# Ledger of designs, part 75: designed miniproteins, single chains, continued (4)

Each design is a single chain, and the fold is of that chain. pLDDT is the mean over its residues in the fold that is shown.

## One batch from the design tools (miniprotein)

Design m14771
Fold by ESMFold2-Fast:
Structure m14771 (fold): chain A 86 residues (1-86)
Amino acid sequence: MNGKVYNAMAREVRRLGEVDPKSGAAAFTALSESQFEGLSAEEAVERVVEAIKKAGEDTGKRQASEEMAKRLREAAERERREVEEE
């Protein structure tokens, strides 16, 4: 995965952790595992989103988790477009 895309996702995960520490921790674990396994940005996004949704399901906050997952996807896609143009 491109380092700039990883950094963009890491910033969103940190922001999530400030608002919801449980979802942030789950997302950070998924992102770290994706980086360690050498996954693509698309595969990493799916793993992180799945972790956020599972955390939200456990707390009954599925709508909030879906909104956070959407923000993460948008941030990763925006940074990926910037990298693709360069």
Scores: mean pLDDT 73

Design m14772
Fold by ESMFold2-Fast:
Structure m14772 (fold): chain A 81 residues (1-81)
Amino acid sequence: MKEELLKKAEELREKAKKYKEQSKKYSDQARKYLELGRADPSVKEEYLKRANELRMQAAKYAVQAHDYDKQAKKLEEEAKA
């Protein structure tokens, strides 16, 4: 049913939005560690490592968000057919 497909698409878009928000949080934390590391050379390497870990987490969440958006688009296309 068209309405059911659109409802599922909206649920997937909501999930994508939450994953994008989480990705942004990780990106913001990574930026903060890079900034702190630049200010203090004694912790630069450790903070760079932490920033890289957070960047990887941000990327994973961004990919998952993209996958949810793609699934939602497929359901929207089915609803049009």
Scores: mean pLDDT 85

Design m14773
Fold by ESMFold2-Fast:
Structure m14773 (fold): chain A 55 residues (1-55)
Amino acid sequence: SMEEIVEETLARVRPGDSSDEITEIVVEVAKEHGVYDPKEVVAILARVEAEVRRR
């Protein structure tokens, strides 16, 4: 699910990672889950970035 991709991405993100580094992790995790739709990837990225900024 999208939530599983978000949680797995957050587990790989390190403090100080740039937006580009976070985007690369999102794309890799999404690919591992069979998600290739750019709209879904962008939605996942937005959620991951929001969670990272709250930390």
Scores: mean pLDDT 81

Design m14774
Fold by ESMFold2-Fast:
Structure m14774 (fold): chain A 116 residues (1-116)
Amino acid sequence: GIEELRQKILEAARNGDVEALEEYLDALVEEMLARGVPDSEIIQELLRLYVEVLDIKKIKYAPLSEEDKEYLLSHGIDPEGLDASAADVLKTYEEEGLEAMVEKLKAGLSAIVSLS
């Protein structure tokens, strides 16, 4: 299920397993889409996972500007506890769609997880 895939992503991040992280992230998005989860909720969950991976790797998140918080809220995304990258990720979704947004997030997560 969704929660099991979420936990597998976080475990892959703890282990530095980029291949497993990418596979489970793709599986999570596919499962959410198959269940009819709205894109806004998929984006919310992926942005929360991004912050949790930053925390696992002990990387300090950057705070969102008030303008970026309003932008996120206007699209149904709760900005609380999110990294400044969240606005850029949502902009990629608006300009290029969900698949491009997921690929951008996956690349960012893989780079972070590869850090020693």
Scores: mean pLDDT 86

Design m14775
Fold by ESMFold2-Fast:
Structure m14775 (fold): chain A 73 residues (1-73)
Amino acid sequence: AMESFEKGREALKQGKYEEAIKYFEEAVREAPDSPVAAEAYRLLGKAYEKLGQTDKALEAYERSVAVERALAA
């Protein structure tokens, strides 16, 4: 999960938004109920915004908030 997350961040920094999405989806899939997943969903939202995919960005941000709340409970 952490390795996929770091690769996603690197791709996002380089403007490779579709590649970043792939790595963040892998990070979430490997550890769905984790602090890494919450951050990965937030960065998925940012990547989707950069691609003009507003609906997907909103869904990703909502998933990030849901994971954070589950971790705080």
Scores: mean pLDDT 83

Design m14776
Fold by ESMFold2-Fast:
Structure m14776 (fold): chain A 86 residues (1-86)
Amino acid sequence: MAEPQTERFSTTVTAPDGREVAVDVERTRDPAAQTLTIKATATAAGVDAATEPAVKAAVEAFLRTVAEQAGEPEKVTIDVTVKEAA
């Protein structure tokens, strides 16, 4: 039985308004189930209810590019949580 493979990395994504978004990514591939799960926490200054959707969309677009470069299994799940920087 193949074990799920988990990798973690941090990167920076630029939001449409020019803000730098710090992104912590956990990417888990399960070869037996042919699934790829990407969980990300995006942290940016000045995020509120009006700006959160734009930040989330930018991070999701970046993560889709990462998944495409890695080769996609049959099922890909992307989950992005947006947080305001302290």
Scores: mean pLDDT 75

Design m14777
Fold by ESMFold2-Fast:
Structure m14777 (fold): chain A 56 residues (1-56)
Amino acid sequence: KETDDKFAEGAAQYVKELLEKDPEKGREVAERAIENAKRAGLNYDKLQKLVEEALK
């Protein structure tokens, strides 16, 4: 869970930076990150929330 939290924070930060440079690409990366978490069976609730906040 701690590893998942660190990954989610890093992914959200990266997506936030991408959104400032290229909003369309940033959104695609965000969706891909959530999809990868789902496929791996990881807890993606926190990641999804952080990504939605970054896209706001």
Scores: mean pLDDT 72

Design m14778
Fold by ESMFold2-Fast:
Structure m14778 (fold): chain A 68 residues (1-68)
Amino acid sequence: LEREYASLYSASNIWKVGAEVNRELAKRAEEKGLSQDLVDQLRKAAEQDEKNAKELEKKAEELKKKLE
């Protein structure tokens, strides 16, 4: 049970880092005048990563509440 919580929480953090990286890449691509399609794809990837992180975080919190 505790291992499941740790796994979900770790996965959530990985997705959060992914979102930050993709957001930073989108900003850098925009500043360098790269294609708008690339910028849009990176922003959408960041949004999806954040969504994945939040879903896993919710599952981890629900599991933690059952342990308390």
Scores: mean pLDDT 81

Design m14779
Fold by ESMFold2-Fast:
Structure m14779 (fold): chain A 62 residues (1-62)
Amino acid sequence: MSLEEKLELAKELARKRLEELVKKGEISQDEADKRFERIEKELEENKDNEVVLENGIRDASE
């Protein structure tokens, strides 16, 4: 799996994780959007750092 694929996977899993939290009523949609913006920015800034991308995937997938 390439770094680009890991980046996209991490973003996809983070989005799904946040959507599940909204569906469960644990956070609002506004909170989920703000958390995703922060996560996306962090992943994009570290897109060449495999460890950061793999940690993002792990944290989002549980």
Scores: mean pLDDT 78

Design m14780
Fold by ESMFold2-Fast:
Structure m14780 (fold): chain A 56 residues (1-56)
Amino acid sequence: MKEEIIDEGVELALELSKTKSPAEAVRTAAKYLLDQGLSIDEVAEAARRAVERLKA
């Protein structure tokens, strides 16, 4: 459930990062997840994973 939403958010950030700066992409994805009704903790987790994926 929540894990799948987090994973989708991470993929969205990666796609956005191709056209925008990594920071902008992660920030945009985080706002999108918050709009879906996720908690701050969940959004923070997604952002952390997105950064890891971008570096990986």
Scores: mean pLDDT 77

Design m14781
Fold by ESMFold2-Fast:
Structure m14781 (fold): chain A 99 residues (1-99)
Amino acid sequence: GEFERLLEEARRLLERARREEDAREIIRLAGRALDLLEQAIASQSTLSDEQKRELIELAREALRLALEAMKRAEDLEEILRAIGEALRAIGLILDIDLL
């Protein structure tokens, strides 16, 4: 369904981000994955425990990648963007746990 399609696309973006060395590209891919996770949540009226676990797993991976991008960042703009995506991922994990 739509949920599975969005999660599979998010997984592909996060897999690409794991292979990237450029902080801006890692941030961009992690952010796009988080966009897809938010769309996946919006596509469902209720989330099963299995769907929540899958979403949290992918949001945690996006968080990890944002933190890696922060370590590789060459300027303040990249650091701030990485922090922004990390905070977004944390917020999503907390929101899913409350759903």
Scores: mean pLDDT 90

Design m14782
Fold by ESMFold2-Fast:
Structure m14782 (fold): chain A 99 residues (1-99)
Amino acid sequence: APTITLSGPATVAGGKSLTLSFDVTNTGADDITVKWYMKEEGTDEWTYLGSKTVPGGTSATVSFTVTNLEAGKTYYFRAVAEKDGKVVAVSPGLKVTVT
């Protein structure tokens, strides 16, 4: 199964840019699509942030920047790997508190 790790700071100041990264290893023969998402604490709505195709037998590192995070809020981030429209792997969630 593909593996995804997500990393970044646990806190960011309000009005500052937050940069996160994830590493994907696809040891399968087929291409996968990795999508990354954000949600605010207390909601169940995941906001789509971006995607990348990771070919079979390859690895990828993706960095992405999030802006306009609101002071006093907490956000959750995750990456999801899909094959043929089906989820095949999910990263651990990353919690970021905005000070």
Scores: mean pLDDT 84

Design m14783
Fold by ESMFold2-Fast:
Structure m14783 (fold): chain A 91 residues (1-91)
Amino acid sequence: SKVERLEELLEEARRLAEEGRLEEALATLGEALELFAELSPEEQLELLPKVVETLEYLREKMRELGADEALIQGLDNGLASLEKLKEELEK
């Protein structure tokens, strides 16, 4: 299912980040976010905490590994967008 594939992509992104493979982690996260956008509102609300946790983890690893501020800002913008989506889904 799309849900199972999303969970696999989120886990893979975390693993790649743990290995210091930041470009691949970001590409995998991008695929996960595209798939997340295709989910129903109910599925998005259920999986949103996992998506947020994954972005926060990548942001922490990117800071730890000295990644460019522009990449960190990209993740910050992503987190802000997800917070806004949460508010809309909880209405």
Scores: mean pLDDT 85

Design m14784
Fold by ESMFold2-Fast:
Structure m14784 (fold): chain A 56 residues (1-56)
Amino acid sequence: MEEITTGSEEARKMLERLMEEFGLSLEEAEQLAKRYVALHGRKPSLEELEELARQH
C-alpha cells in the first residue's frame, strides 16, 4: 500500500501546483490530470502536467 500512498501524495502535490501556478480550480486540475491519463495510459509527472496546463 505504500506505493499507492506515495502516488496519491504526488498526485495531490501536482494538483496543488497547478492550482497555484495556473489559477485552476481543484476540479479543473483533476480533470486535466484525468485527461492526461486517458490520453497516455499512465500517471503524468509534474512537468508533464505543467506543460499540458500551459496549453489550456
Scores: mean pLDDT 69

Design m14785
Fold by ESMFold2-Fast:
Structure m14785 (fold): chain A 58 residues (1-58)
Amino acid sequence: MEVDISPLQPVLDAPDDQIEEALRAAGFPLELIPHVKAARAGDPEATRRLVEALRAQQ
């Protein structure tokens, strides 16, 4: 099943100081903040965790 990551795109595109607000607006838990930062730095494990959080909400 293909996971549409479009709901995460505004969070991934947010500047570092606005990641919390972007997560709140998208309805994601704030505990994902370090994973968003790591995924933007190219961490595949952090990216996997964000995809799992997205799947849990779908």
Scores: mean pLDDT 73

Design m14786
Fold by ESMFold2-Fast:
Structure m14786 (fold): chain A 73 residues (1-73)
Amino acid sequence: MPPSEAVKLAEQARKLAEEAIKNVKDKKKAQELIEQAEKKLAEARKLGLHPDHPVMVEAEEALKKAKEALAKQ
């Protein structure tokens, strides 16, 4: 099992991505939140969180949706 810290980082990334979607009209804020989410997700992977772990999948999907929402503005 990956360290609990890796799971927490992925959960934080998901929350940041969801917040970016809510703030998509503020491009600067949304972009900063997406960048923070990407950094936390990268750290979770570095700590050994598997790509198919449910938390990682949820975080990656949320981040993808945030990027798509920002691109459509």
Scores: mean pLDDT 82

Design m14787
Fold by ESMFold2-Fast:
Structure m14787 (fold): chain A 60 residues (1-60)
Amino acid sequence: GRAELEAQLEELQREAVRALLEGDRETFIRHAREAMELQLELGLLSEEEARRILASLEKL
């Protein structure tokens, strides 16, 4: 349900931050993209905002 998706989002965000701190850019981008997709599905971001964030991640 929604609560499980929100918990999954929190875990992906924690893993993305950890990868960033460890200098693992590829893992950071992967988890950040997965988190953005979940945020879009949950209605926490507009489609346009999600696209802009994903484009920024691609340039990292």
Scores: mean pLDDT 81

Design m14788
Fold by ESMFold2-Fast:
Structure m14788 (fold): chain A 70 residues (1-70)
Amino acid sequence: SPFEKIKELLDEAKKAIEEENFKKAAELYKQVIELINNNELSEEERKEVMEKIEELNELATEVQEKLLKE
């Protein structure tokens, strides 16, 4: 399922952000966007994916802010 693959990639992106590996996180994000663009998700699946993306963006911002403050 494209939805299941997207969720796996988002979980991997979260780990990459926590490891401060932003290059890997960006590559995983690119794969997620490609899957979203090439596959039709249901309204419920799209909502869940968008919620996870927003959570990751908040996490990435927090990690980057900590790095930039020092």
Scores: mean pLDDT 80

Design m14789
Fold by ESMFold2-Fast:
Structure m14789 (fold): chain A 64 residues (1-64)
Amino acid sequence: ELDELVEEALARLDKLKNPVIQELGKRAIDRLKERYEAGEISLEEFRKQLDTLIETAEKVEKKI
């Protein structure tokens, strides 16, 4: 379910300390939702992109 994937991703972003990374992550999630709703990507591709996005945000914060 799309809503569950988004909710889990937002919860992971909310655990981050850097508000800029949180904001950029939320905007990227919104962009992915738009692409999925427009039929540009499948649910499987959405899940993959969402996971990569969150992992990248977590790694970037860890290095700062």
Scores: mean pLDDT 79

Design m14790
Fold by ESMFold2-Fast:
Structure m14790 (fold): chain A 80 residues (1-80)
Amino acid sequence: SSEMDQIQQQRQSIIGDMRDIIDGLVRQGRVDDAQQLSQQVDDINTQFVQAIRNQDISTGRQQVRNMQQLVDRGRQRYQR
């Protein structure tokens, strides 16, 4: 559906932002922080994939929000 396509596009954009944060942490030698953040992304992504399989728009939107919150917290804590 067009709604699911929009959710997938939002997820793609947010994952790009997460990649930049994780790459920054690795460059700073903050490998443990990068690994922890990568694991949190993987956990959210697993739930997102399950929502897509079930055509669960509501859960898909919730996982996009969860991932956006993770980006926002990552920027606040790690990006200076």
Scores: mean pLDDT 83

Design m14791
Fold by ESMFold2-Fast:
Structure m14791 (fold): chain A 89 residues (1-89)
Amino acid sequence: MKIDFKKLREMSLEEQIKYLGDIILKELNVKSLPIDGDKLTKEQRFILKDILDYLLRPVRNKEDRIKIVKALTKGSFAEELIKEIENEK
């Protein structure tokens, strides 16, 4: 997956959510956001976590990363990612 990280950093929060959402929908072959992590298979959850970690890394603001996670995912999967982001220093 090739991502324009420079462009992503220059995007508004709404544009980042749309960009990241489109990538996740395509990779997981799911119909709509937010994705319920509790309804995903174990394999799909690994894919989603890897994609989100990779895609969110260039997003500078910690609060914006949490908002993007909440827009794209829900359930226990989203709660785990949010905890990881909140524990970043």
Scores: mean pLDDT 74

Design m14792
Fold by ESMFold2-Fast:
Structure m14792 (fold): chain A 89 residues (1-89)
Amino acid sequence: QAKEHLKKGKELLKQGKYEQAIEEYKKAIEIDPKNAESWRNLGLAYEKLGKYEEALEYYSKSIDLAFEQADAGTANAAFKNKKKVKEKL
């Protein structure tokens, strides 16, 4: 179930296990590639690793999917994350 991988990824992210969190988020995306929250969290994990270009790409995917689904919460969160990363260039 994609939701279980997303939850595990979030827990690993809280523990600072960013590479393991990425693996779990990728598994969630393989099961449900339209889940905007999974893409946003993948971007956040890449941002934590200092991989800003990949983080921007994943935040952009999250924004596009969130707009398609009228998910204002995820869209707004991903916009804020993307803006923050662009400021660190």
Scores: mean pLDDT 85

Design m14793
Fold by ESMFold2-Fast:
Structure m14793 (fold): chain A 85 residues (1-85)
Amino acid sequence: SDAEEVERARATAARLSRQLAAASGLEREVLEGVFRLHMAVVRTSSLAAGRPDLARASLEAMAEAARAAGADELAEYARELAEEV
């Protein structure tokens, strides 16, 4: 269901944001790259399926999870991607 796909995106973002909070240096840069890749995959796959509503909802859920964990720059990037859908 759409709710399950959005929750999966949120859960992934929450997990990565927690890992980012504990990471520094190169590990943090790699995790930021992984987070950005997940946002790109979620956006691209949902749009390819003709589901811009799902892309937006999933990216917004990822932004909220990142913001809650203090990953403000990643949260803002997710929000901008959601707005561009």
Scores: mean pLDDT 88

Design m14795
Fold by ESMFold2-Fast:
Structure m14795 (fold): chain A 60 residues (1-60)
Amino acid sequence: LSPEEQVEGAVALGEMAAASGDYARAAELYRHAAKIAEQAGDLERARELREKSERYAALA
């Protein structure tokens, strides 16, 4: 999978976890997506995903 596809997959799983109320798992998945985006050089996307991870972590 390309980095973009990996980010999309992790975000999709994170949204599913959040929809089911599993905020701890959603936070982990968004953190993972942020790391992939950062490694791919998409620093702005990585920042947005990291912020979303932190928001879900606060709800866990």
Scores: mean pLDDT 87

Design m14796
Fold by ESMFold2-Fast:
Structure m14796 (fold): chain A 86 residues (1-86)
Amino acid sequence: STLEEIERLLAQAREAIAAGRAAEAAALLEEALDLIRSSDLPEEVKKKYLEELLELARELLKVTDDPFRAFALILRVIGELIELEL
């Protein structure tokens, strides 16, 4: 299911961040964001996963040597959260 895929991607991203695999973590978080955005999930469910993704993206920013990629991801997540509140 879409929920299981999102949860798997976020779990793998968390593991990658913990292991210092920043580029892998960024790719996994970007994939999770695209899946959340394209899904037909309820807004409340999307918001919960976007909030978790935002926390992971902020953790990524602390360990990455590509801060612009991490920052771009953070801005995209914030934009999606703002649209859900409109």
Scores: mean pLDDT 88

Design m14797
Fold by ESMFold2-Fast:
Structure m14797 (fold): chain A 92 residues (1-92)
Amino acid sequence: SEIAREGVEEAVRRAEEAGVEAKGRVEGNVATIELRGASTAQMMGALGGAVAAELNGNEAEVRVEGDTVTVRITGPSPEKAGEGARLVGESV
């Protein structure tokens, strides 16, 4: 979905504005945002965004590997998943 892709691209842009190296992708109804070199505060921000995505009807999963945080948003639709990813990017 174009809208889902735009949501993920906005999430990446927002995270980059916060000084974090970010990558995002959408596969079906799953949006993934990867944040690299995030501070502890930025990692907590990503967790807050994941909670916000769940409150918006998505399922969110957060994984931490060293200085990399991966947030996986599973929505009822690609558009909803992309919206959830945007909330994560805005929270960093």
Scores: mean pLDDT 84

Design m14798
Fold by ESMFold2-Fast:
Structure m14798 (fold): chain A 58 residues (1-58)
Amino acid sequence: DDDRMRELLDRARDVYERIRRETDERVRQLREQGASPEEIERVYREGRERAFELGTVD
């Protein structure tokens, strides 16, 4: 029981961290290209939405 919960938690954490890293990298590229704060905020919002969607696995 504990092992199964730990595996699920570890997988969820890995996925969330991956999405965060991908979002951060994309934001960094946009900043280098002179993207607006609005575009950067949109990318962060999209990243949060993806993380939430995966956290509510169906």
Scores: mean pLDDT 75

Design m14799
Fold by ESMFold2-Fast:
Structure m14799 (fold): chain A 68 residues (1-68)
Amino acid sequence: SVEELADIGYEYIKKNKGKYSPEELLNKALQVVRREGLRRGYSPEEIREAAKKLIEKVKEDPDYKGIT
């Protein structure tokens, strides 16, 4: 589902926290969401919605306030 794709991106962020800046980490996570969505046969609209949900999760996370 779209939430599953967003969660894949957010898990990438959690696993790689401290390896990249918050901005770089978000950009890499968005690339993961796009790649996995395309590979799994999600529509472009579903991939965009998953990316939007990931960005909102990051905005709500106090550890990442510096990128908002």
Scores: mean pLDDT 79

Design m14800
Fold by ESMFold2-Fast:
Structure m14800 (fold): chain A 85 residues (1-85)
Amino acid sequence: DALAEALVAAIRQKDAAGAIAVLETLSGRTFSPAERAQVAKILASDESDITKLSQLGVMARDLPMVEAANTTDSLEEAARKAVAL
């Protein structure tokens, strides 16, 4: 849940560094400069928070994150599902 809370906070605050830290922890890999720029672009967009979570999942190739965002309207619930295995 700490990772889910951090991801929710990063999305709401448009904190690209925070979002990248969570995504790197979940994936076990480091993001390229292009991937980091894409995260920043997603968070800075005018899209809804849940749409941003879905877009982050697509970019990171995290299918559980995409599915969580597409099956719930709650950012907190979607993030909790996305970080759970």
Scores: mean pLDDT 81

Design m14801
Fold by ESMFold2-Fast:
Structure m14801 (fold): chain A 69 residues (1-69)
Amino acid sequence: MEEYRKALTPEEIAAIEQAAKDLVDWSDPDADEETREKLLEEFVESMLKAAYNGRQLVAEQRAAADAAA
């Protein structure tokens, strides 16, 4: 998780954390605080991993597209 945070900008991390909070509120609005915190951690971790992997894939795809253009 820390490696993903280091690879992303503070703005990206903040956006992911906010999106995860919104998703928790939407998915289970009646959850207690402990359950919400657990879901938030799981969503943040999943989103950070997806963003990190997506950034690497996009960079490779762009390099290939630029070489073809």
Scores: mean pLDDT 74

Design m14802
Fold by ESMFold2-Fast:
Structure m14802 (fold): chain A 119 residues (1-119)
Amino acid sequence: MLEVTESGGGTVPEGGSATLTGKVSGDGILGMAWSREPPGGGGETVAGISASGKHVGFAPSVAGRATISWDAAAKTSTLDLRDLRREDTAVYYGMAFGLGKDGKTPVISFGEGTRLTVT
């Protein structure tokens, strides 16, 4: 079963940068994505990467300001956000997607989230 644990939130000044880390436990990982939920609601997926690293995508809200990586040995995704804006204030969730124990059924797991506040 896939499990995700996030870290790297906190309070960061506007125009600064933040590094968010999602560690995945389990096997059959096909990729990682990052979603966020702002205080007013209306969550969005901001970044994604395949386990091969061949497919990388960013939402327009963070395009040009974000990088995402996947370390297969550590089973860790890192989301780097720069030129932070007050609207980047949200709880950020790592999403691991892969195959279940049968090796056939798609599964998605979310962590508890890490809070980023931009002041």
Scores: mean pLDDT 85

Design m14803
Fold by ESMFold2-Fast:
Structure m14803 (fold): chain A 78 residues (1-78)
Amino acid sequence: NAEQLKEELDQAALDLATRVTGVDLSHLTPEQQLKVAMEAIIARALGESPEEVEEWLKSLPGVDEETARRIAENIAAA
């Protein structure tokens, strides 16, 4: 069932992004959620500053300045 598969994939992307960033990203597409999750993982691994993380996140489609700032703060705090 294509509808069930889409729902499972969409849920998996949202779950990963929410766990990694600590913010609600349900307003983003699954592709955008995965890109945000990847950046959060990389930022933690490399010890990127909140300012560097925020600038990179703002470059992603669908991520506004408020969302980028909140994610950057949460990543830096972890």
Scores: mean pLDDT 78

Design m14804
Fold by ESMFold2-Fast:
Structure m14804 (fold): chain A 70 residues (1-70)
Amino acid sequence: MSREQQVQQQLGQATLTTMDISMYSTDSDMVKQIRDLVDQAVDAYEAGDLDTAQAHLEQFRKLVDELLKK
């Protein structure tokens, strides 16, 4: 699998996770931050900047982990 395909797959999973969190979480500030990170990762991917897209996906993963520990 190419790096581009791997990032695309991770973006798809992140988008679905964000939708689930948005429906069930009451922490609107955290949900907004998670959504903004996914949007920034998508923008970077569409611009061809896979390094920036991966960096935003890593930050997304950390915020989701913190939200789930609450």
Scores: mean pLDDT 79

Design m14805
Fold by ESMFold2-Fast:
Structure m14805 (fold): chain A 78 residues (1-78)
Amino acid sequence: ANVLPEFQKDYDEAVEQAKANNLDVAALVEAFEIGSELVKAGKVPKPTFLEALRLVVLGKLNAKDFLANWKERAEALA
């Protein structure tokens, strides 16, 4: 996936945990690519994305909802 180098560790850990917990890995990967582009563009702070990711990992936010939220942010900030 095309993620920022500074997100690589967070990405690898999140994907591994998603696989272990049978979460939607494809949705998580796509959300990381979107979040990475927004952080790279300076439109979203890195901690904002990582805090949202923590909610997915804790089971407080569904991976598909996480993806939908970041797609909406990307369109609003375009």
Scores: mean pLDDT 76

Design m14806
Fold by ESMFold2-Fast:
Structure m14806 (fold): chain A 64 residues (1-64)
Amino acid sequence: SIEERIKELAERLGVSPETVRELAKLALEDPEAFQRAATRLVTERGIVVTREDWEELVELGKEL
């Protein structure tokens, strides 16, 4: 399910399910804002969003 995929991504990335939804929306609708958010996750929290994570977030955004 979509909810289970959001939870799995949240656990893998170390963020909340709400943050996964926000990132998925940005990845689909606003790539520049997505890059800023991803950079903040690295610099402020040490969380790396990979290209594979980005591709999964774009697909998730299409289903939301």
Scores: mean pLDDT 83

